# Designed miniproteins, single chains, continued (4), part 92

Each design is a single chain, and the fold is of that chain. pLDDT is the mean over its residues in the fold that is shown.

## One batch from the design tools (miniprotein)

Design m15190
Fold by ESMFold2-Fast:
Structure m15190 (fold): chain A 86 residues (1-86)
Amino acid sequence: SLEERVERLMEAAGLEEEDRELVREALRAALEGDIEKAREIALELIERRNDPSIEAAKKTLELLAENMREKGVTEDDILTLVQVAI
């Protein structure tokens, strides 16, 4: 399932419980069509990484959010959101 794939991604990334809770909140927001809430939570997670990939991740997130606003939310979009946020 989508939820199982997200849990495996979080485990592989070594996320602590507080960050996993944020990922689950972003997943829920995206599934409910609240693209702005999902984007804001994902951005918070990206900014916590403090590494050189942060700028590329932000750009990918903004393109993804725009696509989701225009075409709606798919499971692949949600997985991409999670992967970018981790």
Scores: mean pLDDT 85

Design m15191
Fold by ESMFold2-Fast:
Parts: structure tokens; sequence; C-alpha cells
Structure m15191 (fold): chain A 69 residues (1-69)
């Protein structure tokens, strides 16, 4: 279960993604990971990075998420 603070960051990231503000969404997901590292958050960040053509960065976050699982 994620904290209320982390859930707020995820809600903001989703809003920024819907607005096409992908760099801000990525930054908010990184902040969520810094508060509560979880495999799910690393996977969410990696998917967004891949959607933006940032495949090398996405692969790094997938690897980090697997180490936490």
Amino acid sequence: MLSEETQKLLNEASRKKNEGRFDEAIELLKQAIAKEPSPTLYLMLARLLREQGRDEEADEYIAKGKELA
C-alpha cells in the first residue's frame, strides 16, 4: 500500500502525462520512487520512458525494479 503522499505524486504524474507534459510526469515518478521504492513504480517509469523513445534509460529502471522484487 502506497502512502497518501506517493499516491498524490502518481496522480500528478498521470495528469501531466494526459496533458502531454511527459518530462514533468517522468520527474514526478522519480520523486515517487525516491519516497517509496517499489517494482511497480520502476515499471511505470520504464514504460513512460520507452513511450518517449528513451529505451536505454527504461532498461536501467527495469533492472533496478527487478532487483527490488
Scores: mean pLDDT 82

Design m15192
Fold by ESMFold2-Fast:
Structure m15192 (fold): chain A 85 residues (1-85)
Amino acid sequence: SNNDRSLAFEAAQQILNTALDAIDQGLSEDEIKSLVLKKAEELKEKHKDNPLVQSLLDDLIEQAQTRSVEDFLLWLSDRLMGLAL
C-alpha cells in the first residue's frame, strides 16, 4: 500500500541519517555499521506489523553486514529512489 511504502521510505531515510551522522562524527566503519544495525533493529520492533518494512530492514541488515560503508550507502540511496517511485 502507499502507506506501507511511505513507512518503508521513512525507515530507510532514518537509517541513512544514522549512517551520515556517524560519518560526520568521524566514527570507524565498524562503529557506523553497529549504529546502522541497532537502528534497523529499533525500526523492526516499531514496525513489527508491516511486512514491507520488515522485508526492507532484513535486506538492509544483510547489505550493511556484507558491504563496505561506501557500497552500503550507494545501495541504500538506490533503494530509497526505488521506494520514492
Scores: mean pLDDT 88

Design m15193
Fold by ESMFold2-Fast:
Structure m15193 (fold): chain A 67 residues (1-67)
Amino acid sequence: SLEDIKKKLTEALKKLGIEIEEELLDGIANALSLRDPVIERVVIKELMEKLGLSEEEAREIIEEALK
């Protein structure tokens, strides 16, 4: 569910010491709920640009969110 994706995103980012803004969290969770590899690539870039994550960290966050 969207709520589960949001919870998993928040917890995964919290482990990295990152607190995510609610609007950004909502946008990313909605994008990931579509399960589209093209959209997931865009989300990786958003996480890198807005939260300062490496590509590897961004991929790990997405993987955790989509379990």
Scores: mean pLDDT 84

Design m15194
Fold by ESMFold2-Fast:
Structure m15194 (fold): chain A 65 residues (1-65)
Amino acid sequence: EELKKKAEEIRKEMEEITGKPVEVEIKDGTIYLYAKTETVSEYSAAAIAAVGLGIEYGKVKFVEV
């Protein structure tokens, strides 16, 4: 339950950063974000947002589409 809330918060942050639709999926305690990006800075921003929400490094995966 809490992980779903944090996943949605990260999804919204990512959408704001990229300006594009972002989808989220939770698998085995790991959050997967699906978005089109062209720079490493957007990946870094997602990681920073995850840490800010108390999500451990390695529990958030970025998947470029």
Scores: mean pLDDT 66

Design m15195
Fold by ESMFold2-Fast:
Formats: sequence, structure tokens, C-alpha cells
Structure m15195 (fold): chain A 94 residues (1-94)
Amino acid sequence: MITLEEIESLKSTQELVDLLDEVMASAGLKLDLSDGEKLYLVSEIVLKMKEEGKTSLSLKEFLEILLEILERILPSRPELQPLADQIRAVLASL
């Protein structure tokens, strides 16, 4: 489980990247993305949490939001298709 308070308490870009990597690893997933791309994903997840009034996410909710973000960028980043497919497979097992 990831909380908005935990994310907002992190003071460095590396800590945000590490948190994303840890959450993904808990689902058996690896993000072969740059640190900048991972930071973009974290910022979009935080924005979505704030828009929906969510202070915490389950692993399932986190992966659902991440998949929505990836699907929006897939037309410009088709190399991310295998990652999106892996996330859908994990979600189907949760």
C-alpha cells in the first residue's frame, strides 16, 4: 500500500524512483524506464490521487492508475506496449 503522505514526505527524485520500483517489484514487475520517465509516472499518479480524493492506494488501484497513464502515452511510446500487457495480466490475477 502506498500513501499520498509517504510520497509527499520524500525529499529527493531518487527516493521517488526507488518507491515506484519497490511497488512494481511487489507485483513481480520491472520498469525498464529512465529515472525521468519514472518521475513523470509518479507525478501523474499523485495528480490522479488528488483529483479522486484518495490518500492511499492498494496495489490493484496503483496498477489500474498506472495502466491508464501508460495507455494515454502508448500512441507516442509504442515500446511500452509489453509493459501495459504485463500490468493487465497482473490485474487479472488480483
Scores: mean pLDDT 81

Design m15196
Fold by ESMFold2-Fast:
Structure m15196 (fold): chain A 87 residues (1-87)
Amino acid sequence: MSPIEKLIELLESLGLLGLAEFVRIFTESARADGLSEEQILAMIKGFLEREIEEAEKELPSLDEEKAKETQELIKKYREVLEFLDSL
């Protein structure tokens, strides 16, 4: 199984179904444009790092319920980044 296929399985297992679909579509498009798997994974990693940064920036402005939801999302994204760093 390729690193990208393992990534998609991890995203689906974490309930990040929209992100899993995004990774599928993005990978097909990027491969058509001649990008390597290493380049595709680096771009996905950069996307997740930006999403975490934006979420952390919004966190102090959120109510308690939304802050809890955002913290759980950040936790899941960090788990995905740890997986990518292990490849």
Scores: mean pLDDT 85

Design m15197
Fold by ESMFold2-Fast:
Structure m15197 (fold): chain A 61 residues (1-61)
Amino acid sequence: IAESVARLAKRLGFTPEQAARGLLAAKNVGATDEEIRKAAEILGLDYEELQRIMDELEKQS
């Protein structure tokens, strides 16, 4: 799930923030931390950087 979201986001030219929003939705439907890590690799982002963006988006919700 998370890998598919990451591949689609990369193909469509999503910003890191837009991709992170999609990955938060994937996490809500049961995506694991391992799947999120693979998504970060697909996006060319560091896993810790992606987690930081996701945390910021959750706090601003």
Scores: mean pLDDT 76

Design m15198
Fold by ESMFold2-Fast:
Structure m15198 (fold): chain A 87 residues (1-87)
Amino acid sequence: SEFVTQFEIGMAMIINSWEAKDEKSLALALESLERLIASIEDPEIRAVAEETLRRIKELVEQKASAEEIRKVGEEGLERMKELVEKK
């Protein structure tokens, strides 16, 4: 699915910006991912993506490690992939 690939790319951009301490790039990556999530037509997949981004934002505010952010992103991505394959 295209949105799954784009979500994975968005997550990589968030993690790279966070590790680089690049606040501007981080803000752009978060905004880009929010726009991607808003474009997801499937309400169940959208809800998983929204919950994943919400948890990531909380971790960013809490100054969590890049590894913690990656784990949350990977968990959300796995759930989205599972929903896409569920027919």
Scores: mean pLDDT 85

Design m15199
Fold by ESMFold2-Fast:
Structure m15199 (fold): chain A 68 residues (1-68)
Amino acid sequence: KEKRIKAARKVLEEAIELAGFDKVKNYAKNNPVNVSDIEAFKNFLLSILDDKEKAEELHKKYVEDVSK
C-alpha cells in the first residue's frame, strides 16, 4: 500500500501542475480520492485533466509503479 501512495504522490504532483491546484482541491472536497484504488485514481485524473490522453498516460505510470 505504501508503494501505491508513493506512486500516486508522484503522479499527483504532475497532475497539479497540469490542472492547477484549485481543480484538484475542488474535486477532493466533493469526492474522496482513494489513491490506493486504481479505478478511483483513474477517475480522479480523468476528472481534473482536460487532456484525456495525458490523464491516461499518468495513470499508466501509476499502474506500472504499483505493479512492480
Scores: mean pLDDT 75

Design m15200
Fold by ESMFold2-Fast:
Structure m15200 (fold): chain A 74 residues (1-74)
Amino acid sequence: MAENAKLVLDLAGMTPEEARAVLDPETGPAVIDRAVDNLLKRLGVSSVDAETRDNFRLAVENAARAYVKAEEEK
């Protein structure tokens, strides 16, 4: 389950520390925005609409949340 989350974070160029920062209300929005920008570049996407960008934000947030939760259970 956390394997897919780790792959998403890796594609976004995020470290485990940055994944935890995504869950912090103060730092999360900025870290998520940067991760989405990195993902779009790696996918070769030249432009996206607001809905698509929000979907990537949710994917990054969900991946970070799943990864941190799995690590906390350890």
Scores: mean pLDDT 74

Design m15201
Fold by ESMFold2-Fast:
Structure m15201 (fold): chain A 73 residues (1-73)
Amino acid sequence: DARARAVRTGEGAGRGLAEAGGPLGEAGADGLHLAGETGTEEAVEAAGRGAAESSGPEAGEATLRGGRAGLAA
């Protein structure tokens, strides 16, 4: 359940983020204009910036750490 959903969300998020970047970018910009006045700009900006980072570098970072651990072991 949660396991299958997490895998699907991760795969769909990684693939969908690149494709949805266009319309989500427009929605994000519109949200920033509205949310900026309310002070939620930090959350929206972090989500927009970090979304791309979360989909790729963490997976690569885990692999890098795994490789170093393998060499040490």
Scores: mean pLDDT 44

Design m15202
Fold by ESMFold2-Fast:
Parts: structure tokens; sequence; C-alpha cells
Structure m15202 (fold): chain A 94 residues (1-94)
């Protein structure tokens, strides 16, 4: 995308490392749900994983261009939102 192409190499690396951390946390949640046999929770977490893989990189780049906020702060906030969402999904499927 044009927004991602406009990032510096350092900014791109921050986004990539942040998304990798998000995916790691979601994968850990999926593995625990699989061990418990919670098929509905597995499906919900796999949907979250797909959304993170498809949308988060481009959205962070777009928000950075629009709001002129540092990419490091946006990435940190996005990671916290994913952590909260992950816990909310786990509570919903208890």
Amino acid sequence: SAALAALSEEERKIIEETVEEMLKLIDEGIEEAKKKGDKKLVEALEDLKKRVEEYVKEKLAEVHQTNKLPIEELAKEALEIVKITLEEIKELFK
C-alpha cells in the first residue's frame, strides 16, 4: 500500500516487530484453547489472528500519515488494544 511504502525502514521494522508480538500472543492463546478442547474459542482467536495479519500493518501506516503521531506510540497502543481484545474474547467464551 502507499502508506506502507512511505514509511522509513526503521518505522516499517517497528510495525513488523509489533505485529509479530501480537501474532505470538494470539498463537499462545490458540494453543491453550486447543489443549482445553474449546473449539469456539479457537475459531474466535483464529479470526482475530487473520484480522491482525490482514489489516494492522496498513492501518498503523495510514494513522501515522493522518495523525503525524510517532509510529512507536501507535504500535504500542495497538499492541495494548490487541492484548485487551484477546482477554475479552477469552472471557466471552468461558
Scores: mean pLDDT 84

Design m15203
Fold by ESMFold2-Fast:
Structure m15203 (fold): chain A 92 residues (1-92)
Amino acid sequence: SALAEQIERDLDNLEAQVDEVEKVVEDPSASDRELAIALAVLTVVSSEALYISDLAQKYITDQAKLQAIQARVQAILDRVKEIVKKIRERLK
């Protein structure tokens, strides 16, 4: 249970980071530098989400809990993918 609780907190933190990046990207006055920093943050978020997915797959034995964690990871990765597209279009 302790590992599952840590994973849930880590996912909450990643979701909060994506929310903050999304605010920057939704701001039409955001500079190219701010957008470049946002891309760097999303790269780290993606790496951390994949690491959490791997840990959950190895150590979480409750299938319902594992599926819930995997769904949250996938939602984070999908959001990151869409935000990265928006940033790259603005930097062209």
Scores: mean pLDDT 90

Design m15204
Fold by ESMFold2-Fast:
Structure m15204 (fold): chain A 110 residues (1-110)
Amino acid sequence: EPSIFEQVEELMEKIKELVKELAKHIKDVKTQTRILTLAIAMLSSIYVAMQMIKNKSDKSVVLQNIEGAKTLIDQIVDLARSTGDPKAIALAEEVKKLVDEIAKLLEEAI
């Protein structure tokens, strides 16, 4: 059975695919660039949290990185909603669901 870290890595790959699809639905280049930048920052926060758990780092710092990822996905969802495109909104909400699942898995690994 996959480890918590293998499950998180699989969910991160799914997020990358969904973000690429989301970007295709955004016609405004500035909004598309902002969503991509936020997605990179979000995935980086998740990766840092995983490495901190593996290294038995301070729980408060791990939780800060998890909270950072949650804040970043909320911003992505808000940007998708601002487009009024139902497909963009649905894709952003699916990414949020996966980020929430990753957060639960990482919190269990602390």
Scores: mean pLDDT 90

Design m15205
Fold by ESMFold2-Fast:
Structure m15205 (fold): chain A 75 residues (1-75)
Amino acid sequence: SEKVEKIKKRLDRIFKIAVEELKTMSPEQKEEYLKKLERFLDKLIENAKKTLSDEEVQELRDYFKKQLEKIKKEV
């Protein structure tokens, strides 16, 4: 889906910036940042449910989980 691909490309840029920022933070600041990022992604999924198919929403959810786990391992 072109819509899903566009969202993924936008998020890839956000995730790259997030990794750079997180590496400069204390453990406490990292925890707060990651909680805010997770809340942002949850809201994005809720919004996506209104315009995307169930399969497209599931693809985004799986993508978010995979990227978030990668970020947690890098910081």
Scores: mean pLDDT 84

Design m15206
Fold by ESMFold2-Fast:
Structure m15206 (fold): chain A 68 residues (1-68)
Amino acid sequence: VVEQANQAMQQHAQDKQAQIDASIQRGTKLARENPSKRQDYFKQMLDIGGNLQQDAAVFGAQLLAQAS
């Protein structure tokens, strides 16, 4: 069922995006409340960005497989 596969891929993308957004909001709030630790939160955001890049590659591969 194509709709089921598309639903799963969209859900995956939404889950990842929501997790990233929540982490950014949390880090921003903590940086605002604790300026001395701002750089630590910034580095944490960079780690999250790297994870997102890897997930995007996997998602792209799944889309190509579905198109074939």
Scores: mean pLDDT 65

Design m15207
Fold by ESMFold2-Fast:
Structure m15207 (fold): chain A 67 residues (1-67)
Amino acid sequence: MSREELEAEVLLALGSIYLYLGKRTKDKEIFEKAIELFRQAYERMSPRGRKLAEELIKEAEKLLKEV
């Protein structure tokens, strides 16, 4: 695994934690942080990984709209 790939995995994991916390708290700032982290992961990912990051971004944006 390259450094970029490892950084992307860490960013995805952190973003997922913020997404979970946002769902629980309904906090707009937490959802915005999750989206930021997923976008940073997307930039560093292979095409396969980018699909997952893109789906997570869409979910977080949808939930942010509901807050």
Scores: mean pLDDT 82

Design m15208
Fold by ESMFold2-Fast:
Structure m15208 (fold): chain A 77 residues (1-77)
Amino acid sequence: SLAELVEKGDVDGIDRELTRLAIEEGPEVAQKAAKGVRYLLEGKYDEAIKYFREALKLNPDSPAIKELLKLAEEKVK
C-alpha cells in the first residue's frame, strides 16, 4: 500500500502509487495526498494529518488516504 511505501521510505514506490491515485481518484486528491506524504516524511505529522483530512473531504471512501491518515495519527501518539 502507499502507507507501507511511506513507512519504508520508498520514494520511487510512493511516486508510482501517487500517480496511480491521481488516475483512479483524481488529481486534486492525489495532490493533497502528495503534500501530506511530504510532511509525513519530514516528521511534520500535524500538517500531514490536515492534508489527508482535506483529501478525504474530496473522496471520503479512499482506502489509501484512510491508511495514510491512520499512519500519521499513530505517529502523533
Scores: mean pLDDT 85

Design m15209
Fold by ESMFold2-Fast:
Structure m15209 (fold): chain A 89 residues (1-89)
Amino acid sequence: SAAERRREEETRRVNEVALKVIKGENFDEAIETLRELGMDEEAEYIEEVKEEIEKLKDDPRKVTLLRTATALRIIGAWEDRLLAERRAA
């Protein structure tokens, strides 16, 4: 169905965002994509982490942990939305 194709496309975009965050690349594109998907809270979290990473550039381990935690939060929020939609259908 059109709704299933839309969910697959949106899921691919969320996975791309998570990958960018884990790699520490293209944060501005990741933020834009999340806002397009209505994930404004998660977009704000990326903005905050972007500033934290700049302050912690001399601590690679902590930078990696922050990127990973942020990516997991984004994925989790998206999975929660998909679960809620399936329960409502």
Scores: mean pLDDT 84

Design m15210
Fold by ESMFold2-Fast:
Structure m15210 (fold): chain A 85 residues (1-85)
Amino acid sequence: SDADAQGIEDLARRAEELAREAIRLARQGKILEAEIQLGVAQLALGVARLALRHSDLTPEQRARVEALLRRADRLIDEGQALIDA
């Protein structure tokens, strides 16, 4: 449904927001705080992926959600790389 698509999009955007905050904190040398934000971002992304698996979306809705999830995943990977450096 449109509501299901919106809910998953909101979760994906939340994961992106948290990952960007983790990147900001990591760049400031606040590694513990960055790890916490990244952990929450990973949880939000996991919930979004779980919801997507159990949602009946149109192909167009699915494509939009998958694009947002890929963006969040890339930012989480960037945050992890900064923490690991």
Scores: mean pLDDT 90

Design m15211
Fold by ESMFold2-Fast:
Structure m15211 (fold): chain A 94 residues (1-94)
Amino acid sequence: MFESTVRASEAQLRALRNALKQVSKDTGDKIELGEAVGGEYTIRFESADGRKRKLTFVLSVDEAGEVKAISVYAHDVETGEWTQLYGPKKVELE
C-alpha cells in the first residue's frame, strides 16, 4: 500500500474524493482518503493486482487558484510505467 499526502480546500477535497471513488470503481483498486492530521489528508492506495504503485494527482487551477480539472496517474514501481487512471476531468462544484 502506498500513502500520499495532500493539502486542499474542502471543495477541492470533495472533487478529489469523487475522482478517487471513480478510479476505484474503474480499476478495482482500493483507494481511500484518510483523516486530516494538521490540515493534511492521507490517500491510501492498494492495487487490485497486488502491485505496488504510487499515485500522482495533477490539479489544474484557474486564475483564482481554484481547481478546475483533475487527473490521476499510477506509477508502477517495478516497471517504471505510468498509467492514466482518471481525467483530465472538469471539477464540478456540487
Scores: mean pLDDT 63

Design m15212
Fold by ESMFold2-Fast:
Structure m15212 (fold): chain A 118 residues (1-118)
Amino acid sequence: ELSPLQKAIRDIAEAALRAAEESLRAGLSVAEANRRVAEAVLEVINKYYNDESMKLTPEEQRLLEEMAAGLLEVIGGELERGAREGLSREETIRRIREGVRAAVRAWAREHGLPEIEV
């Protein structure tokens, strides 16, 4: 079973990926897509911070915020690249999905956590 931190990381990654894919499929601008991804990430963070049953330590909260910032950078970079290079919506979505999974795996390895499936 996943720890509260691992569940929070999975939920943030899934929410960010869903928001990015939905924004691209809706034909939203890069700026609006980035805004919706950031909003989805913040909603998950707030849910975990306000859930007394899922109490994260201050250290775990810091780690979660670092991972969230990393995901926003990865997604934002691929959204900007897709727009700049004229990539298809499906290619941009594929790159975002691959980037999010790679970032979560790299972050988990860096912090000595088991693999988190996204």
Scores: mean pLDDT 84

Design m15213
Fold by ESMFold2-Fast:
Order: sequence, then C-alpha cells, then structure tokens
Structure m15213 (fold): chain A 88 residues (1-88)
Amino acid sequence: GSFLEEVIEELEIILKTLEENKDRPLPLSEQIGLGLRLIGIIFELEQNPEVPEEVIELLRKALKHLINGDIDGAIENLKKAIELLKSM
C-alpha cells in the first residue's frame, strides 16, 4: 500500500544521505533530523502487525549505530531493513 511505499522511499532517502556523507561527519542538525525521522518511522511501523519484527530490529540497530556515529553500521542495517520491506 501507499504507506509502506512512502516508508521505503523515506528510508531510501535516509540511506542515500548517509552513503553520500559516510567519509565525513554530518552537521549535528542533520544527524538529529535523520535520527528523529528514523524514530518516527520505527514508531509507525511498530503499529503495523504485518511488518516483521526483524525489520523493526534492523531499524533500531541502524538508529543505535547512527547515534554512536557508526555510519557504516547504520547503512548496513538500513539496507537490510529496506530489502525486507520490499519483499513483503
């Protein structure tokens, strides 16, 4: 449905932003903005019983890596979450 399509598109935008900036620190305001956006997505997906728990776990791992400044870890977990969502 449109909701899952919108979520996938938003996660792909977050992923692209991280991939384009993985060799340098993002501005703090942008890091906060990406983190808040990801928190919102996790919250919305947790309300949908059709979303596998593994997707939620991967997004939570991506958020933890992002907060800790591990951009590569955030990218890896986001890619896995996006692929699982696309396979639904």
Scores: mean pLDDT 85

Design m15214
Fold by ESMFold2-Fast:
Structure m15214 (fold): chain A 92 residues (1-92)
Amino acid sequence: MLRVRALIVKDGKIVAEREGPSDREQAFKVIEEMAREAKRLGATLAVSIETEGDQEAARQLAEEVKELAEKIGLQVEFSFVGNTFAFLVFRP
């Protein structure tokens, strides 16, 4: 299971937030919806993912997120602390 927290930030304010336990498919759907909204708003999306031991799901999610970023025209920065935490920032 993954734990995901996602924030859309515009002009220094949180304008949307999603948080909860998710499988890979559910996590990707949430990230996709929020990434598209962030792009529409010209805002930054910050995502933290805790793997809770499901390293393969985290890897698959990271690859899907990279493809999503390229498809929708956002820049994505990735930061990993082992396979326990992944941090992603989507910028316009």
Scores: mean pLDDT 76

Design m15215
Fold by ESMFold2-Fast:
Structure m15215 (fold): chain A 74 residues (1-74)
Amino acid sequence: SPIDKMLQQIQQLLDQAEAETDVQQRQQLLDQISQLMNDLATNYFDDMTPEQKQQFVDLVTRYLALNQQVQDEL
C-alpha cells in the first residue's frame, strides 16, 4: 500500500530526527516529515483504515513534540 510505505517513511525520518544532534539538520528532517504528512493527509486520509489513521495520529504527536523541542533550541 502507498499509505503503509508513506507511514513507514515518516516513522523512519522521525527516528532519524530524534537521533540527530545538529539542530539545523533536525529542522531539515522535520520539514521533510511535514511535507510527507501533508501529502498523506491531503491525498490519502479518506483511504486510510482505522489502524492507519491511529498510526498517523501517533506519528503527528511525535512530530509535534519534536518540533517544539527544535523550536525551543533555535
Scores: mean pLDDT 87

Design m15216
Fold by ESMFold2-Fast:
Structure m15216 (fold): chain A 95 residues (1-95)
Amino acid sequence: MAAALAEGRALVAATDEALDLYYRLLRLGQEHPGLDTPEVHELAKRTRAALDAVTDGVAKLLDENSTLSGEEIREKVFGPIAARRAEGEALIAAA
């Protein structure tokens, strides 16, 4: 019971962090297309690490595809993250 609650909370927190970092990276790309600074590189690195912590293959998909449509981002990036967050919420609800 207590272990499942802790696991669920950790998963929700990790997915929220991955989403926050990814939204920050998307916003920078939208506001400053082609911006190449140490801060952008560090944000991209942190975003990839956060995505790898909660999903399999999403960071690789983003690395291999420089341009994704809004539909592809919704289905292939946000979809898997939302599914993992829902798993965390289900663990919390069951505890």
Scores: mean pLDDT 78

Design m15217
Fold by ESMFold2-Fast:
Parts: sequence; C-alpha cells; structure tokens
Structure m15217 (fold): chain A 66 residues (1-66)
Amino acid sequence: SHLVRGEIVREEEGLAVAEGVDEETGNRVTLLALDGRQGLVSDLETGEVRSARTEVRGREVVAEVV
C-alpha cells in the first residue's frame, strides 16, 4: 500500500485538510480527510487527484492511496 502523511493545516466539521510530501515521488500533496475514512490526495505538481482511505492521528492525516 502507498501511504502518504500530512500535517493538519485546517479543520472544519467533518473535514481535515493536511499538507505533506509524497516521499515516493517527492511531490507536494494536499490530503483531505472526510468522516468515515474517505479522503483524497491531490498532487500539487501533476494536478492528479487520487482516492484514499484516511485516518486522522493527532495533528496528522495518514492516507492509503488507491
């Protein structure tokens, strides 16, 4: 599984937004974590958006990219 981590920069009801780096590609990413472990990883260099299973752990989002 491809795991991406980001630090939470914004939280709203049902949504956490995190910024990180995909260590496999070196690209900057934005992670969106929604209720029920649904989420997205957006690659800021390519513009690609991937579905992910997300978990909020303290001040981080951990995303398992599909």
Scores: mean pLDDT 81

Design m15218
Fold by ESMFold2-Fast:
Structure m15218 (fold): chain A 95 residues (1-95)
Amino acid sequence: MSPMEEFREELRRLVENYENILKNGTPTERDIFELNFAQRVVDLTERYPEVLEDPRVREIHELGVRAIDLADRGDYQGALREARRVVELVREFVE
């Protein structure tokens, strides 16, 4: 597979895991998963740097980095807002 196809496949697996958490998880488990989702997406862009040539992936990466920075500063509400936007854009990207 191309780097972009491998990246999309990894993102599809993340989205499938998220759908399972939405069905079976508590609100706290969802919040934790959304923050971890943002971190994992950033980690995937480091593993497949060629995908950053896509402006949609670049936007997702920038939001993910912002979510991590906000969480590190103790702004968990801000972090969750940005992380939820990452989840939304990733779901749209893998359709």
Scores: mean pLDDT 86

Design m15219
Fold by ESMFold2-Fast:
Structure m15219 (fold): chain A 70 residues (1-70)
Amino acid sequence: APSEEEKEAIRRAVEAAEAGITDREEILKIIGEEGVELIEEIFRRAEQAVRNNDWATVEAIAQWILDSIA
């Protein structure tokens, strides 16, 4: 399960996107450098999992994101 810090970062990033804020610098102001790095790391892991046909990891990442915004 995602940590409270990870949930907060994802939640804020989703809220920013829903508000139409898609610029990296504006998102950085909202969730901080650690939050941006977390989102970039999630995308990197998901991309590698897809390339490796590691669907169990893709499902785990998807569930982790859903648990963060629920």
Scores: mean pLDDT 71

Design m15220
Fold by ESMFold2-Fast:
Structure m15220 (fold): chain A 69 residues (1-69)
Amino acid sequence: SAEEKANLILGLGPTVTPEEVKAAGRKLGVELTDEQAQKIVDILKEGLKTGNYAEAAKKLKEYLVGLFS
């Protein structure tokens, strides 16, 4: 499901690189662009910087549901 895929990407943590996100995407059957991978990294890093990881997780989940639908 899109939710399971989103949780796997979230599990990479806030120090993940765009290349690692793209590799995880390929394992989930999705070819992410450099822009999409960077967007995911930026959302995760924002959660680390603000300490509001729950808000970052919601934003990322909405983005990933769009990509996996």
Scores: mean pLDDT 76

Design m15221
Fold by ESMFold2-Fast:
Structure m15221 (fold): chain A 78 residues (1-78)
Amino acid sequence: SQEELEAEGIRVLDELTALAKEYLRQHYPERAAEYIAQLDAHRARLKAAFREMVRTDPEAARRALEKMKEELAEAKAM
């Protein structure tokens, strides 16, 4: 369903964001808060864009989700 597609995409984006925040805290501790604020703003825009894609072109949204899932698997393997 579109609701399941949206929920999964947002979950994957949130997991990617959490990993990126951890990286920023470990490697850029003095500026982590600033970088995290910028990351959160950017990811909020990506979530809005993904929700719109699910509504207007669910097939493109599924392709985007598959790419994001692959990126998440790669990030978790590092």
Scores: mean pLDDT 88

Design m15222
Fold by ESMFold2-Fast:
Structure m15222 (fold): chain A 73 residues (1-73)
Amino acid sequence: GRDEVIKKINNLSEEVGSKLHIKADFKTGKVEVTSSGPPVYLKPQTLIDSLDGLGGDTAELSFTLPDGLRSVS
């Protein structure tokens, strides 16, 4: 469920690659993360807030952080 997705996102490393793609399945609680590029800091709460705007059973988020942590809205 959604709570399982949120829990898995909260367990992600604070440091991720500047190109981050997350695929979440809210029905099964499955989360897939791919990360590449130079390391940047991303708080799990930023990803959770981004998911709150998405409907349906699955969600995909993509971030490109050119040289550091940015606010994502």
Scores: mean pLDDT 63

Design m15223
Fold by ESMFold2-Fast:
Structure m15223 (fold): chain A 86 residues (1-86)
Amino acid sequence: MVTVKVLSSVEEAKREAEREGGKFVIIDADGATYEDVLAKIREAVADPSAKTVYVAVKGSTPNVHAKGLDLAKKAAEEVEAELRAA
């Protein structure tokens, strides 16, 4: 079972990944589509060494960052549901 954790801060996500021994992924919200976000998270959870995937979102503006964070959270929930079903 792989857990996906979405954090608003790149720095916090990196620190948690280092501390807990997880995989760290950055999603650039500028120009990102939901499909691109899904693909990045799916690729990260496919790594069998990762028990937890720490996802951080970055964006050029607060509005872009907020939209990216919502997309990342939704994608993480979808991927985690797929892992539970498979």
Scores: mean pLDDT 80

Design m15224
Fold by ESMFold2-Fast:
Structure m15224 (fold): chain A 91 residues (1-91)
Amino acid sequence: MSEEEIDREVKRALAEIYLYLAKQALEQGNPEEAVRFAEKAVQLFEETGDWEGAAEAYEILAEAYRKLGDNEKSVEWQRKAEEYRRKAEAA
């Protein structure tokens, strides 16, 4: 296993942790914290090519913005989630 492979696996694991924290924040009624964690998860999943993970993180962003009353951003992130879901299915 190369340093590049280890870095990719570490980034994926970290992305999954941030996704978990984002889901927990939503469950606890903290959509602002959910946005923060989900944005970190999206970045890491995109860097590692994990389109399923990215789609889930975008779904959390959409839900968080919906709870914040930002319907425009909620719709935007939901469209991103659908885009990445299709990308994952095509891979």
Scores: mean pLDDT 85

